# Ledger of designs, part 103: designed miniproteins, single chains, continued (2)

Each design is a single chain, and the fold is of that chain. pLDDT is the mean over its residues in the fold that is shown.

## One batch from the design tools (miniprotein)

Design m7794
Fold by ESMFold2-Fast:
Structure m7794 (fold): chain A 67 residues (1-67)
Amino acid sequence: SMEELRERAREIARELERELLRQYLAGKISPDEVGPLFRRRLLERLEALPEVSREEAERLVDWLMSE
């Protein structure tokens, strides 16, 4: 369902946020790279889901970024 997909998308976003925060604090990525990396990697991870098209992944990214 769409509700299950949104829940999974939020889980993926939270996991990615924690990963990028750890890399940032370790000095492995610059502040300017965090936003672009988050958006790119989130899109890639959502598109990798079996029932998610590229367009649906982009809409999910936009929805998550608007919260």
Scores: mean pLDDT 83

Design m7795
Fold by ESMFold2-Fast:
Structure m7795 (fold): chain A 56 residues (1-56)
Amino acid sequence: MSREQAIRAARLTARTLLRDAGASPEEVKEVLRELFPILSDKEIEEIVREVVRELE
């Protein structure tokens, strides 16, 4: 998986977990760290922050 594909997949996963599963941002960050080890903690934090903002 390329970094770009991982970022796109991580955004979709974060949106699903936040919207459909009612997961907290902290829980979503943990899931993304496990599913996308290619992404840094900073990238994961940025993705979750952006998705949370988009869902408001």
Scores: mean pLDDT 82

Design m7796
Fold by ESMFold2-Fast:
Structure m7796 (fold): chain A 68 residues (1-68)
Amino acid sequence: MSKEELKEKLREFGEKNGLSEKVIEGAIEAVDNDDKVAVLSGLHDSAKVTGDEKEAKELMEEVRKYFA
């Protein structure tokens, strides 16, 4: 997966789950900064707030593959 594909998936996840633009932008910035821990932590915390744990887990696996 490309950096742009990952950023788009993060934006789509955030918009679908009603996350604030600030949270979505922070996740995208973490990808641009190659901060794997920040991206994964943000998704984990978002899953707790939104309740969409399955989608968040799938996206976390895509993040792990991107940074592998």
Scores: mean pLDDT 76

Design m7797
Fold by ESMFold2-Fast:
Structure m7797 (fold): chain A 86 residues (1-86)
Amino acid sequence: MTLVLEYRNISDAQKQAIQAYAAQLRAQGYDVEVTIEGDTVTVTLKNVSVPLLIGHILRAIGLELDGYDVEIKKDGDTVTITVTFP
């Protein structure tokens, strides 16, 4: 299963935090790709475990409850979580 995390309207400090998180996941043995396009960062995790997937879904739901614009979609074996920052 592939997990795609898309973060929109983010600051340079938030981009650095996301890149640090991606580096931590790579250090744990995850296959992680990061793409930065303007104010958007996309983190793609391949062969993600079910616990890691659930953890990110729960985090995304928490952000939606906190007033962030959150979209979660599933297409085949790919889950995409899009978070738009205020």
Scores: mean pLDDT 81

Design m7798
Fold by ESMFold2-Fast:
Structure m7798 (fold): chain A 86 residues (1-86)
Amino acid sequence: MEKLRKALELAEEAIKAVEERAPKEEIVRLLREAAEAAEEAGVEEAAEALREAARLVERAEELTEELRERVKRLAREAKEAVEKAL
């Protein structure tokens, strides 16, 4: 339960960071931490979605609105997968 809750919390923080237009570095850090927590919790689907979101943010020159929406979608998909595992 602890690892699942940590993954959920970090995924929620990542979504909030994207919504609040946090710095790119902070968004990447939160997404990577969430992915690691999801992997440790055994939710591979969530970990992959969060890693993909982190790579998209890291590779982008600027976070466009379209990219932010895509990243939020991936993080929400990961959050839902973690919630179903609880």
Scores: mean pLDDT 83

Design m7799
Fold by ESMFold2-Fast:
Structure m7799 (fold): chain A 55 residues (1-55)
Amino acid sequence: MLSREEIRELLEAIMRVRRMSPQELLDNLERLAAETGHPLLRAMAEVAREMVARE
């Protein structure tokens, strides 16, 4: 199980590599979490939402 800190680091890496905004990342993760119901994707979407809130 990934910690919240590890998830944040992974999401930051994805944004840098793919040149995504935090909002674009959140939109993609929320869609995938809704489609799959996977707990990890839901946790990743939650962390991405926090990143968007910080702007």
Scores: mean pLDDT 79

Design m7800
Fold by ESMFold2-Fast:
Structure m7800 (fold): chain A 62 residues (1-62)
Amino acid sequence: SSEEKKAIEVLKTSDNEEDLKKAVLILNNRTISEEAKQEVKDLYENSDNEKTKESLKYAPFL
């Protein structure tokens, strides 16, 4: 979905803690594609941004 794609883009590009938390909440409250789940897992495993990792640790599909 367009909201799913926007949320993932925020996770990749944002340095704003509130925006990152909102992006995770959007993904958390939706049935998302397997491709999107894998992309989020890859971000969690490979990100050097502690804010991104902190927001993602509460994603239920990780």
Scores: mean pLDDT 72

Design m7801
Fold by ESMFold2-Fast:
Structure m7801 (fold): chain A 89 residues (1-89)
Amino acid sequence: MEALDQKRYEEAVQEFKERIEKDPNDALAWHYLGVALYELGKYEEAVEYYKKAIELDPNDRTSWGNLGDALKKLGKDEEAKKYIELANS
């Protein structure tokens, strides 16, 4: 990852953390925090934030798909398949 891209995602993490501190029910902020962590290669943290986004908005199929992708990056292929199937159904 390029240094400029890394800094951008680190800044996004800080920004979305501020958003969820102000509104912890902002499912989109939890989702984008997960995306930023995924792009930083922090897949374990991305999984936790995508799970929170899904808890707040279970119909966010994009977060279900992204959770599956993050689990696949962690080598949890069987768990990943379940979430990817839910995203595509």
Scores: mean pLDDT 82

Design m7802
Fold by ESMFold2-Fast:
Structure m7802 (fold): chain A 65 residues (1-65)
Amino acid sequence: LSSGERLAIGLLQREYGLSEEQAREVIERVRAGASVEEVAEWLQREFGLSPKLARNAAEGVRALL
């Protein structure tokens, strides 16, 4: 894993309560070209995050990658 990927996994686990597997799936989606809006919508659907939390998580991951 790159240092950015490690930081993104740690962020998603500590601040948003995702498992390592779930955090890795977020990273894969961002790397596959998903927009912040698409990642945020997916986080809301799959993990029940609020719209604001999901958007903050998506933006944070993109900034670290």
Scores: mean pLDDT 83

Design m7803
Fold by ESMFold2-Fast:
Structure m7803 (fold): chain A 98 residues (1-98)
Amino acid sequence: MDEALEYIAKGERAYKAGDYEKAIEYYEKALKLAQSAGDIGLQAQALRNLGKALYKQGRYEEAAEYYEEAARLYESLGDFKTAEILRKKAEEARELAE
């Protein structure tokens, strides 16, 4: 769990620096660690961050898929408001992918 949080933090720093490729790499590492630990909250956070970074790269279809998976996990955690926001972001990304 700590290692997954460290990769999320590294990814966020890369994202703020505009290095979306590096941000994606770190978020993918965080996702794998969160999945191995069974940490649904960290999985949801990593998926949301992946969608955000992919969107910045113009990879809109992939961004939409990650936003939808994140929304599903946030909904399973009872965070319906974050799930609603992420589903809307997925719809916006799909409109750009067309």
Scores: mean pLDDT 89

Design m7804
Fold by ESMFold2-Fast:
Structure m7804 (fold): chain A 80 residues (1-80)
Amino acid sequence: SEIDELIRKAEEALKAGDLKKAAEAFEKLKKVLEERGDEELVKLAEEGYKAAKAGDKKKAMEKLIEIGVLLALERMRKAL
């Protein structure tokens, strides 16, 4: 899944302290989420992008975790 790959790339970049690569991954993730029409996830990806651009690794990671949790909940809901 493109979304799962982008989340992994953002996580790897944040763990490495590469905020430029993290911002790029959030930007691509936002674009894919916009195409899905998932407005809540788009806002979280935008906030993660802004945090990464501002050098706020902790906030960017928090937004990435929130995106991952919401995607997991959506997948579980569709399986029910």
Scores: mean pLDDT 86

Design m7805
Fold by ESMFold2-Fast:
Structure m7805 (fold): chain A 55 residues (1-55)
Amino acid sequence: MPPLSEEERQRLLDGARRAAEEGALPAVEKAIQIAREHGDEELVAEIERIKEEYA
């Protein structure tokens, strides 16, 4: 897949943080999967850290 734009990365991060805050773990997991499919390992790590903050 093409790499995510900076805007797309920020949107995904914001969405994952809101989902984690609301306890919607499946939505956080989906955000991690999307980041992985785009090859953005740094974004994967950021979203995983968000998940850990709310676990």
Scores: mean pLDDT 80

Design m7806
Fold by ESMFold2-Fast:
Structure m7806 (fold): chain A 61 residues (1-61)
Amino acid sequence: SIEEKARKILDEVLAEEPEDTDGHTLVALAVRRYLEENPDATKEEVLKFAREVQKLVDERR
């Protein structure tokens, strides 16, 4: 699911980025990776993915 992909890709980005990396940068990096792995993704799927990543980032405190 898109929710599972959001969690997986965000975890990968977090492992590579400094702990103080801002939420906007984390979302942007995750979306870039999602597009690289899913080149045929629709605009709607990309937007849903971005929203799910944003929720996960917001939940991290």
Scores: mean pLDDT 81

Design m7807
Fold by ESMFold2-Fast:
Structure m7807 (fold): chain A 74 residues (1-74)
Amino acid sequence: DEIEKKLKEEEERVKKIIKEIEEEIEKLKEEKENKEGLSDEELERRIIALEIAKKLLEVALDIFRKLAEEKAKK
């Protein structure tokens, strides 16, 4: 039960980080479209870096989901 609680808490943390990354990507895309803030090249680099980070976190989330599915008896 303690392990299940820790796994659930970590899954929720990963979900929150993914959401924050998605919101930051959207904000940077809006800044690029509006020609505000950083240069187009710098904004594009940041967007790419955040998209890569999101994909890595989605892999971690998939691991949590697989562990939950393996433990779930119907």
Scores: mean pLDDT 77

Design m7808
Fold by ESMFold2-Fast:
Structure m7808 (fold): chain A 60 residues (1-60)
Amino acid sequence: MSNKEKLLRLIAEILRLIGEQLDLELRYERGEISEEEYEEEMKRIEEEIKKLLEEMKTLP
């Protein structure tokens, strides 16, 4: 796999996680989930995004 393919896959994964984050925000605003569930899930997604961003920075 080329470095470009690796980069594009990482970007796609980050965008997928951002999409999950936006969906979670929408569900919270609609009152479909509790504040506790929202905070825990947002924290989980943010940590996953941070890990992928650091991974992306290590590519040549």
Scores: mean pLDDT 82

Design m7809
Fold by ESMFold2-Fast:
Structure m7809 (fold): chain A 66 residues (1-66)
Amino acid sequence: SQTVDVAVAVKDYTAQSPAELSLKVGERVAVLQEVDEETVLAESLETGRVGLVPKSVLEVVGRLTL
């Protein structure tokens, strides 16, 4: 079993590259991996799409066991 952080988008984000994930405010994501100090690899819990997201648009709200 893998435990991941669950975060919510606190603002809309538009992907700047094909590697990034667009998010709507209020959308929940599983944080799969911390890539660097400013960027995470996340999966949208609404769409199942995976991509890079700035940490600045996310607020951690809990944890999920996968």
Scores: mean pLDDT 83

Design m7810
Fold by ESMFold2-Fast:
Order: structure tokens, then C-alpha cells, then sequence
Structure m7810 (fold): chain A 62 residues (1-62)
């Protein structure tokens, strides 16, 4: 639904703020929240793939 997409987008924005602050643990937590929401939304394969790659990249920085 549109509401879930908005919520997932807000989670990505929150994760980006933590990432810019250098708090990779919190950034990963919020990206994972967004990923779980996008997994429940039909037609979000691109967002799911992008978030999985982003989480992997940040895990490598820890």
C-alpha cells in the first residue's frame, strides 16, 4: 500500500541520517526495517535489491 511505501521511505531517510553521522549499527537497523517493509510490498524488487546491497556494504565497514 502507499502508506507502507511512505513508512519504508522514512525508514531509509532515518538510516541515511545515522549513516552520515557514522553510526553504521543504527543505519543498518533502520535499513533492515525498510527492507522488511518493502518485502511485503508488490513491485518493490528494485528497492529490496538496493537495500540488501546497502546493508551488505555497511556490514563490511563494521
Amino acid sequence: SLDKRIEATLYVMQASLYEKAGDYDKAIEWYKKALELYKTIPGSDAEVKWLEERIKELEEKK
Scores: mean pLDDT 85

Design m7811
Fold by ESMFold2-Fast:
Structure m7811 (fold): chain A 56 residues (1-56)
Amino acid sequence: GPMAEKIAEGARAIGLSGMPAEAAGQLGRREALDAGLTEEEAEYAWRSGKEGGLAA
């Protein structure tokens, strides 16, 4: 949903800005779970943050 996409995009942007891939992924996952999103949505946020960090 829109919230899951927003959190994933934020995590990716933080990763792209230079946060280490695993840290950016864990930040996205934690934010998604804290927002009440599903494990699948949290994994999507983790993957997005990690990909951002790896691409930086």
Scores: mean pLDDT 85

Design m7812
Fold by ESMFold2-Fast:
Structure m7812 (fold): chain A 72 residues (1-72)
Amino acid sequence: SLLEKIKKKAEEMTKKIKEKYGLSEEEEKKFFEAALVYLLLEEGAPEEVLEELVEKTGDEALALLREALLKS
């Protein structure tokens, strides 16, 4: 699904950036959350898809995405 593809892509991006720039565990977590938000915004995810993602993962990054979309 789109949700699983976005999460996997964010994980892969985070691993590459960690390897290239030597991120700490805290920086890795923050980058992963930012990458998730960025990828979902770039895909133009509709509200119903965002709701399903929140229910499935319960991740803080998903709540931040909703706030970002409302402020943009």
Scores: mean pLDDT 64

Design m7813
Fold by ESMFold2-Fast:
Structure m7813 (fold): chain A 75 residues (1-75)
Amino acid sequence: MEEVERLRKEAEELERRGDIEAALLYARLGELLRELGRTEEAVEAYERAARLARELGDEALAATLAAEAERVRAA
């Protein structure tokens, strides 16, 4: 739980600053949540990461992260 809380707070802070690194931290949060079996939260984290990457102009990263969200949902 401590690592999940840490990543979430760091991602939220970077998101407030408009930093593309927020998308990478949300992706890392999604990966950690998937490993913990928290599938719905993992999908939400990847979807948020994809949305941020798209909003900040990184279409390739957004597509990759959206694909990860679908992969986690299908598992």
Scores: mean pLDDT 83

Design m7814
Fold by ESMFold2-Fast:
Structure m7814 (fold): chain A 91 residues (1-91)
Amino acid sequence: ADKISEALEESREKIKPVLEEAQARIAAGADPFEVRKEFIRKAAEIAAEAHPELKELLEGIAEYAEKALEALEAGDEEKAEEYGEKAEKLA
């Protein structure tokens, strides 16, 4: 149930600089949706490198999270919630 949380925790030191860079870019005026999608992809890649056995789950979570952000950017809150739930169900 918490294997994704364990993978993220073990990868936390590698993910932290990526998160800090993403937050700094948003603070500097970058598009929050684009920056968040880039962060999600990068975090999933880092976690998958540490835990190859979780690669498919991490890629699935990242894909649904990106689709949820794209739906929010398009104003489709219903699709955003659907993709968010699919990401959470995989975690």
Scores: mean pLDDT 78

Design m7815
Fold by ESMFold2-Fast:
Structure m7815 (fold): chain A 80 residues (1-80)
Amino acid sequence: AWNNLGVAYSSQGKFDEAIKAYKKALELKPDFAEAWNNLGSAYLDQWKFDEAIKAYKKALELKPDFAEARNNLGLALFLQ
């Protein structure tokens, strides 16, 4: 589905296409914590730190124990 398509684009370095796919996944399922985390990582790869931070925070709001999103948020805050 859309989240998996986003992951495939990210693995190819196609971050604009990945972001569009993740946004489509979130349009269909706004409570999809993994897609929020993946969206954050695609923004981080584009040096869009504020957008990455917001996406990771949404992932953690949905899943407070989401270790990957917590670690990614820490990295994005440090690089900001």
Scores: mean pLDDT 88

Design m7816
Fold by ESMFold2-Fast:
Structure m7816 (fold): chain A 68 residues (1-68)
Amino acid sequence: SLEEALANLRKALEALEQGDVTTALAALDEAMKVAPPELIPLIEEAKRALQAGDVERAREYLRKALEL
């Protein structure tokens, strides 16, 4: 559901604020399982940014997704 996806995106953002990239990636994977199609591209971009080490770009995508 959208609510479950948004909850996992909030967990990912909180983990990134604490420097926990592993927890953030796990939360993004959980969000992907329950996200509506409109959120999937933003979650995938956030995940790619984290895998590339670009934490600030990942935070930007997460904040944009939470505004939907």
Scores: mean pLDDT 85

Design m7817
Fold by ESMFold2-Fast:
Structure m7817 (fold): chain A 75 residues (1-75)
Amino acid sequence: SEALVAAFEARLEEALARVRALLAAGDVAGARRVIGALAEEAHATAGRLDPEARARLEAALARTMAEVQALLAAA
């Protein structure tokens, strides 16, 4: 579960970088698709974790989503 959380945290950083690049290119629809895929991935991963690991994943997702919301508000 620790390895799954770490892998998902790396995926969050990758997705955030991709969202930034898409928004810089004016591709809001592309950014939304990345966010949607990330939410689906988070849901699937959370279902496989114990409560402690799930809390860590949820905290990491919340931090990333806060940054995504700031980027979308600025676009």
Scores: mean pLDDT 81

Design m7818
Fold by ESMFold2-Fast:
Structure m7818 (fold): chain A 68 residues (1-68)
Amino acid sequence: MSQEELFKQTLEGVLKLLEQGEVENAITLLEHVLPYLSGEYKEKLEEILELLKEGKVEEAIELLKKLL
């Protein structure tokens, strides 16, 4: 799997979890994927993770939709 494919699949998975109210599962997915990414893809997922850890779920969803 390319980093781009992993990044896109992770964004789709996180968005689905957040739309279901599964914030803790979304955080776990992001933390599990981050070690396999680098550069801009890693930075973008770290930004989403930080928003979720701060309880900024709506801002995280908006960023996810913008990146997809």
Scores: mean pLDDT 85

Design m7819
Fold by ESMFold2-Fast:
Structure m7819 (fold): chain A 85 residues (1-85)
Amino acid sequence: HMEEVKREAERTIKALEDYIKKLQELSKKATPEEQAFIDSLIEKGKKVIEELRKAIEEGDPERAFDAIVSASLVIMQASLAIKSS
């Protein structure tokens, strides 16, 4: 079970890193109001990456699963922000 969770967590980290890059570029062209929202998503994404890495390191599948769920929400919000620009 943890082997599958570890692979999903690693894929999720890569996806979050890719979205953070896109959000950083979007933030440079955003209005101050939009920039605050984008920067909050970048911060949330970075925190979720740290949570995923810690869950993998500690071998905690429940923590990893919760972090993957949190990551999916951040990715959804990031995708919507990118599409609306």
Scores: mean pLDDT 82

Design m7820
Fold by ESMFold2-Fast:
Structure m7820 (fold): chain A 76 residues (1-76)
Amino acid sequence: GMAAVSEEERELAREVAEEVRRELEGELDPAQVERVARAAETAALQLLAGGVEPEEAREIARKAARALAAALRAQA
């Protein structure tokens, strides 16, 4: 349960995950894309639960996702 996060904030986190999936489609294996997208959603939800503003949470989560994607590409 994430009772401290609103439905609007959960929707924002889902949008971040969906954007990450679209950006990384064809750049990583489907399983790796899903891993990065889920990490971005989790990061966004944690930031929002911690009181970070929605736009800042989105930006931080996307930046973290790009860093993780780069690390996974380096291992391929």
Scores: mean pLDDT 81

Design m7821
Fold by ESMFold2-Fast:
Structure m7821 (fold): chain A 85 residues (1-85)
Amino acid sequence: SKLEEARQRLAELMSKANQMRMEVEKALKDPSTSEEKKQRLLELVSELDKVMVQAWNAYRAKDVEALEKTLEKGEEILKKIKEEL
């Protein structure tokens, strides 16, 4: 049950991350976006990618506690990306 809830939460995070990647790509290709903003976006996307790998590994290991913790980190990074855009 908790693993299934966390799996659904992971799927939602993946969906939101895919949508956000499209918005980040547009920002990175926009010549009006500052170099500082581009660097921050690239760093946040890199952090999100690492956390998503960790979440997927936790899910495969059936480690609900590790999965929930990594999902919280992923959701926080996604929020930071949205605020930076």
Scores: mean pLDDT 86

Design m7822
Fold by ESMFold2-Fast:
Structure m7822 (fold): chain A 91 residues (1-91)
Amino acid sequence: SMEQEARRRVILAGSEAGLYEIRGYVLLTKDESISEEEKKELERLIEELRRLEEKMLEALRNKDFEELEKLLEEFEKKKKEFHELVKRINA
């Protein structure tokens, strides 16, 4: 069903967001070679991914599947930005 598929997608996105948060904080707490600009961008991306997770959960709770699709698309864009930043930092 649409609801069952939406739940599966939100669970996957939430799991990925948690992993990116951990990976980001590991970089922030252990890599002293990271620039201030990269640190700010990393903190921004972690917060944006966490925010999107919260919004996806609310959209799912409200059965707002149109908003959920939009949020999942934004999540994929932020995920790509996170991966590119991590590659630049040589994490």
Scores: mean pLDDT 81

Design m7823
Fold by ESMFold2-Fast:
Structure m7823 (fold): chain A 81 residues (1-81)
Amino acid sequence: SELEKLNAEAAAAVFGLLKYDKEVGRRAYQAAGLAFYHWKDKEKMQQHLQEFDDILAEAGPEGRKLAEEEREKARAALAAA
């Protein structure tokens, strides 16, 4: 499903951020977790996804690069399944 794909991509991005900086990755993990925990509440889900995007922006180019590398791996794995 679309929700499963979004969750997998968010988890991959968190993994990339954890490699960049453990605290940034931990904050991203919490924001993503809350977004998907509130998946039935579009407003709450969107609020936590925005928090996740803000953390990703704060990570700068190196953090975003590591997050995107892991997202690409997750997308490739999902396409191969």
Scores: mean pLDDT 84

Design m7824
Fold by ESMFold2-Fast:
Structure m7824 (fold): chain A 66 residues (1-66)
Amino acid sequence: MQLRVTLSGPVTAQIGTVLRLIGEPDVEVRRLGENEYLVTLSGSAERQQAILDALRADPNARVTEV
């Protein structure tokens, strides 16, 4: 699946979120703007859902499926 992710809050928290995502297997992260990213998930359906749920639970992340 593809997710459009907008990050807010402190720069250190934003960096932490990006580093966590690029450390995941079967995840591609593309920068679209200053705080905006396209995240492509290609692992198992269960793993894709877990990453989506984690991002939705993050108060500093706004996530839209595309």
Scores: mean pLDDT 81

Design m7825
Fold by ESMFold2-Fast:
Structure m7825 (fold): chain A 80 residues (1-80)
Amino acid sequence: SHMQKELEELFEEAEKLLKKLEEAINDPSVSKEEKVKILSEAEKLITKVLLLAVVNDDQESLKRAQELGKELAELSEKLE
C-alpha cells in the first residue's frame, strides 16, 4: 500500500539520520550547533513514524519506531 511504502521510506530516512548523528557526535570538527540540528531532525522524523504506526495500529512498525527512539535517546545522552 502507499502508506506502507511511505512508512518504510521514513524508516530508511530515520536510520540514515541516526547514523549521521552518531558520526557527527564522534567527530570533534562538527559544531555542537550542527549536532543539535541533526538530533532535532532525527527526533521530528522518529516522532512522525511513531504517530503513523499508532494511527495505523501497526504493531511491528510501532516496535521498530520505539527501538529507533531508544537509539536516539542514547545518542542524545552522549551529546550532553
Scores: mean pLDDT 85

Design m7826
Fold by ESMFold2-Fast:
Structure m7826 (fold): chain A 102 residues (1-102)
Amino acid sequence: SLTQSPSSLTVSVGDTVTLNATASEDVDNKIAWFKQKPGKEKELLIRNASELVPGVDSRYSGSGSGTNYTLTISSVVEEDEAVYYAYDLKTKTYGQGSTLTV
């Protein structure tokens, strides 16, 4: 299972945000990160823990290994307001999400 923290946070434009995901077992970097705005599909941002998907804003980055993974959003803009989901690529399960308010 994946546990995400914080469950919600509020930030200002220009801030840097770090969102965390902890896996119950080693997932061998098979973690993806998704962004979901209300009424929209989940957008893939990061795959294999640190691989930025082509066409995604370079302000997003992923890091981590083993059981601990992070999504970092630099220079936050209003459009970053969304729920962010960690996804275990081995088990095909999402974490509960972290809600970002800008």
Scores: mean pLDDT 86

Design m7827
Fold by ESMFold2-Fast:
Structure m7827 (fold): chain A 61 residues (1-61)
Amino acid sequence: VSQEELDREVREALGLIEIAIAKLAYQRGEPVDEVKAWLDRGAERFPELREEFEQAKKEIE
């Protein structure tokens, strides 16, 4: 396995973990605006996962 493949998988895992944390925060009663802001920041940090972050924003309301 190449270092590039490992780096990609680690980045994907970290981005998905951030999405999961945001969804859990929403379920625990965090304000929707704050959770959406966290997801927007995550999309900026992980542009390769932008669609996943946008989908998560649509799932919370």
Scores: mean pLDDT 80

Design m7828
Fold by ESMFold2-Fast:
Structure m7828 (fold): chain A 81 residues (1-81)
Amino acid sequence: MERLREEMAEAAYEAAYEVASKVLSEEEARRVGEAAGELARRYAERGILESVEEAAELGRIWGKFMAMVELLDREFAAATA
């Protein structure tokens, strides 16, 4: 279980950081990555994951999704200000 948990968390962090770093500062992108990684780790604790490959793929999806939501929320706030 530990390996699946860390694999998903690492994949989520990297994916979220890559997306967020295109718009946000390094510090902010790292924070988004950390949040995505923690959420992915919590999901993996449910025992749903069957393989390291599945953990990595779902982690990437979660990371990209979380970063995109964060960026969309910020753009929406800016557009309505």
Scores: mean pLDDT 79

Design m7829
Fold by ESMFold2-Fast:
Structure m7829 (fold): chain A 56 residues (1-56)
Amino acid sequence: MTLGEALDEAYRLLKEGKSPEEIVQELVEKYGLTPEEARAIVEDAQRRLEAEKKVK
């Protein structure tokens, strides 16, 4: 399992309207990440989502 898979999952969950806190918990449980690693991934996914919104 790669960090890219966790990032893709976080991005999808953000699009579905889940809170960052819920996504962190799911990534920790599903992927075995630390809370700190999961939080960093969620932040990266959130930045990607914001960038896509600016593209029209």
Scores: mean pLDDT 77

Design m7830
Fold by ESMFold2-Fast:
Structure m7830 (fold): chain A 71 residues (1-71)
Amino acid sequence: SSIDEGVADLLVAMAKRMMELGDYEGAVELLEKALELRPDYKEAWELLAEAYEKLGDEEKAEEYRKKAEEA
C-alpha cells in the first residue's frame, strides 16, 4: 500500500542517517524492516549490502547485492 511505501521510505532515510553516523548495525535493523514492507526496494537492498560490507560480512553483502539486482 502507499502507507507501507511511505513507511519504508522513512525507514530507509533513517538507515542512511545511521550509516552516516557509523551505526551499521542500527542501519541493518531499519533496512530489514523497510524490506519487510517493500521487498522490491532496490535502494534498500543496496544499502543493506553496503552495511554488511562495513560490518565485515562479505557473504551477506554479496547475497544482498544480488537481491538489489533482482529488485
Scores: mean pLDDT 87

Design m7831
Fold by ESMFold2-Fast:
Structure m7831 (fold): chain A 71 residues (1-71)
Amino acid sequence: MAAELEAQIREALAAGDTAKAKELAEQAAEELKKQAEELAKEYGVPVEEVLKGVEKSREAVIKAAEAREKA
């Protein structure tokens, strides 16, 4: 589930495990992309909007992980 993966990503970032956070972010993005049509119907938005949101979320986690690596 996407929410479960999101919680695991937060835990990995909190623990400083940036590699795991990046891996989980990629996994969550793939799961959400597979569910994109269902999510688009649920939120009443075009599939392209869902896919764009998923990609933005993935990029945000990677950026947070990279910032933590540089700190």
Scores: mean pLDDT 75

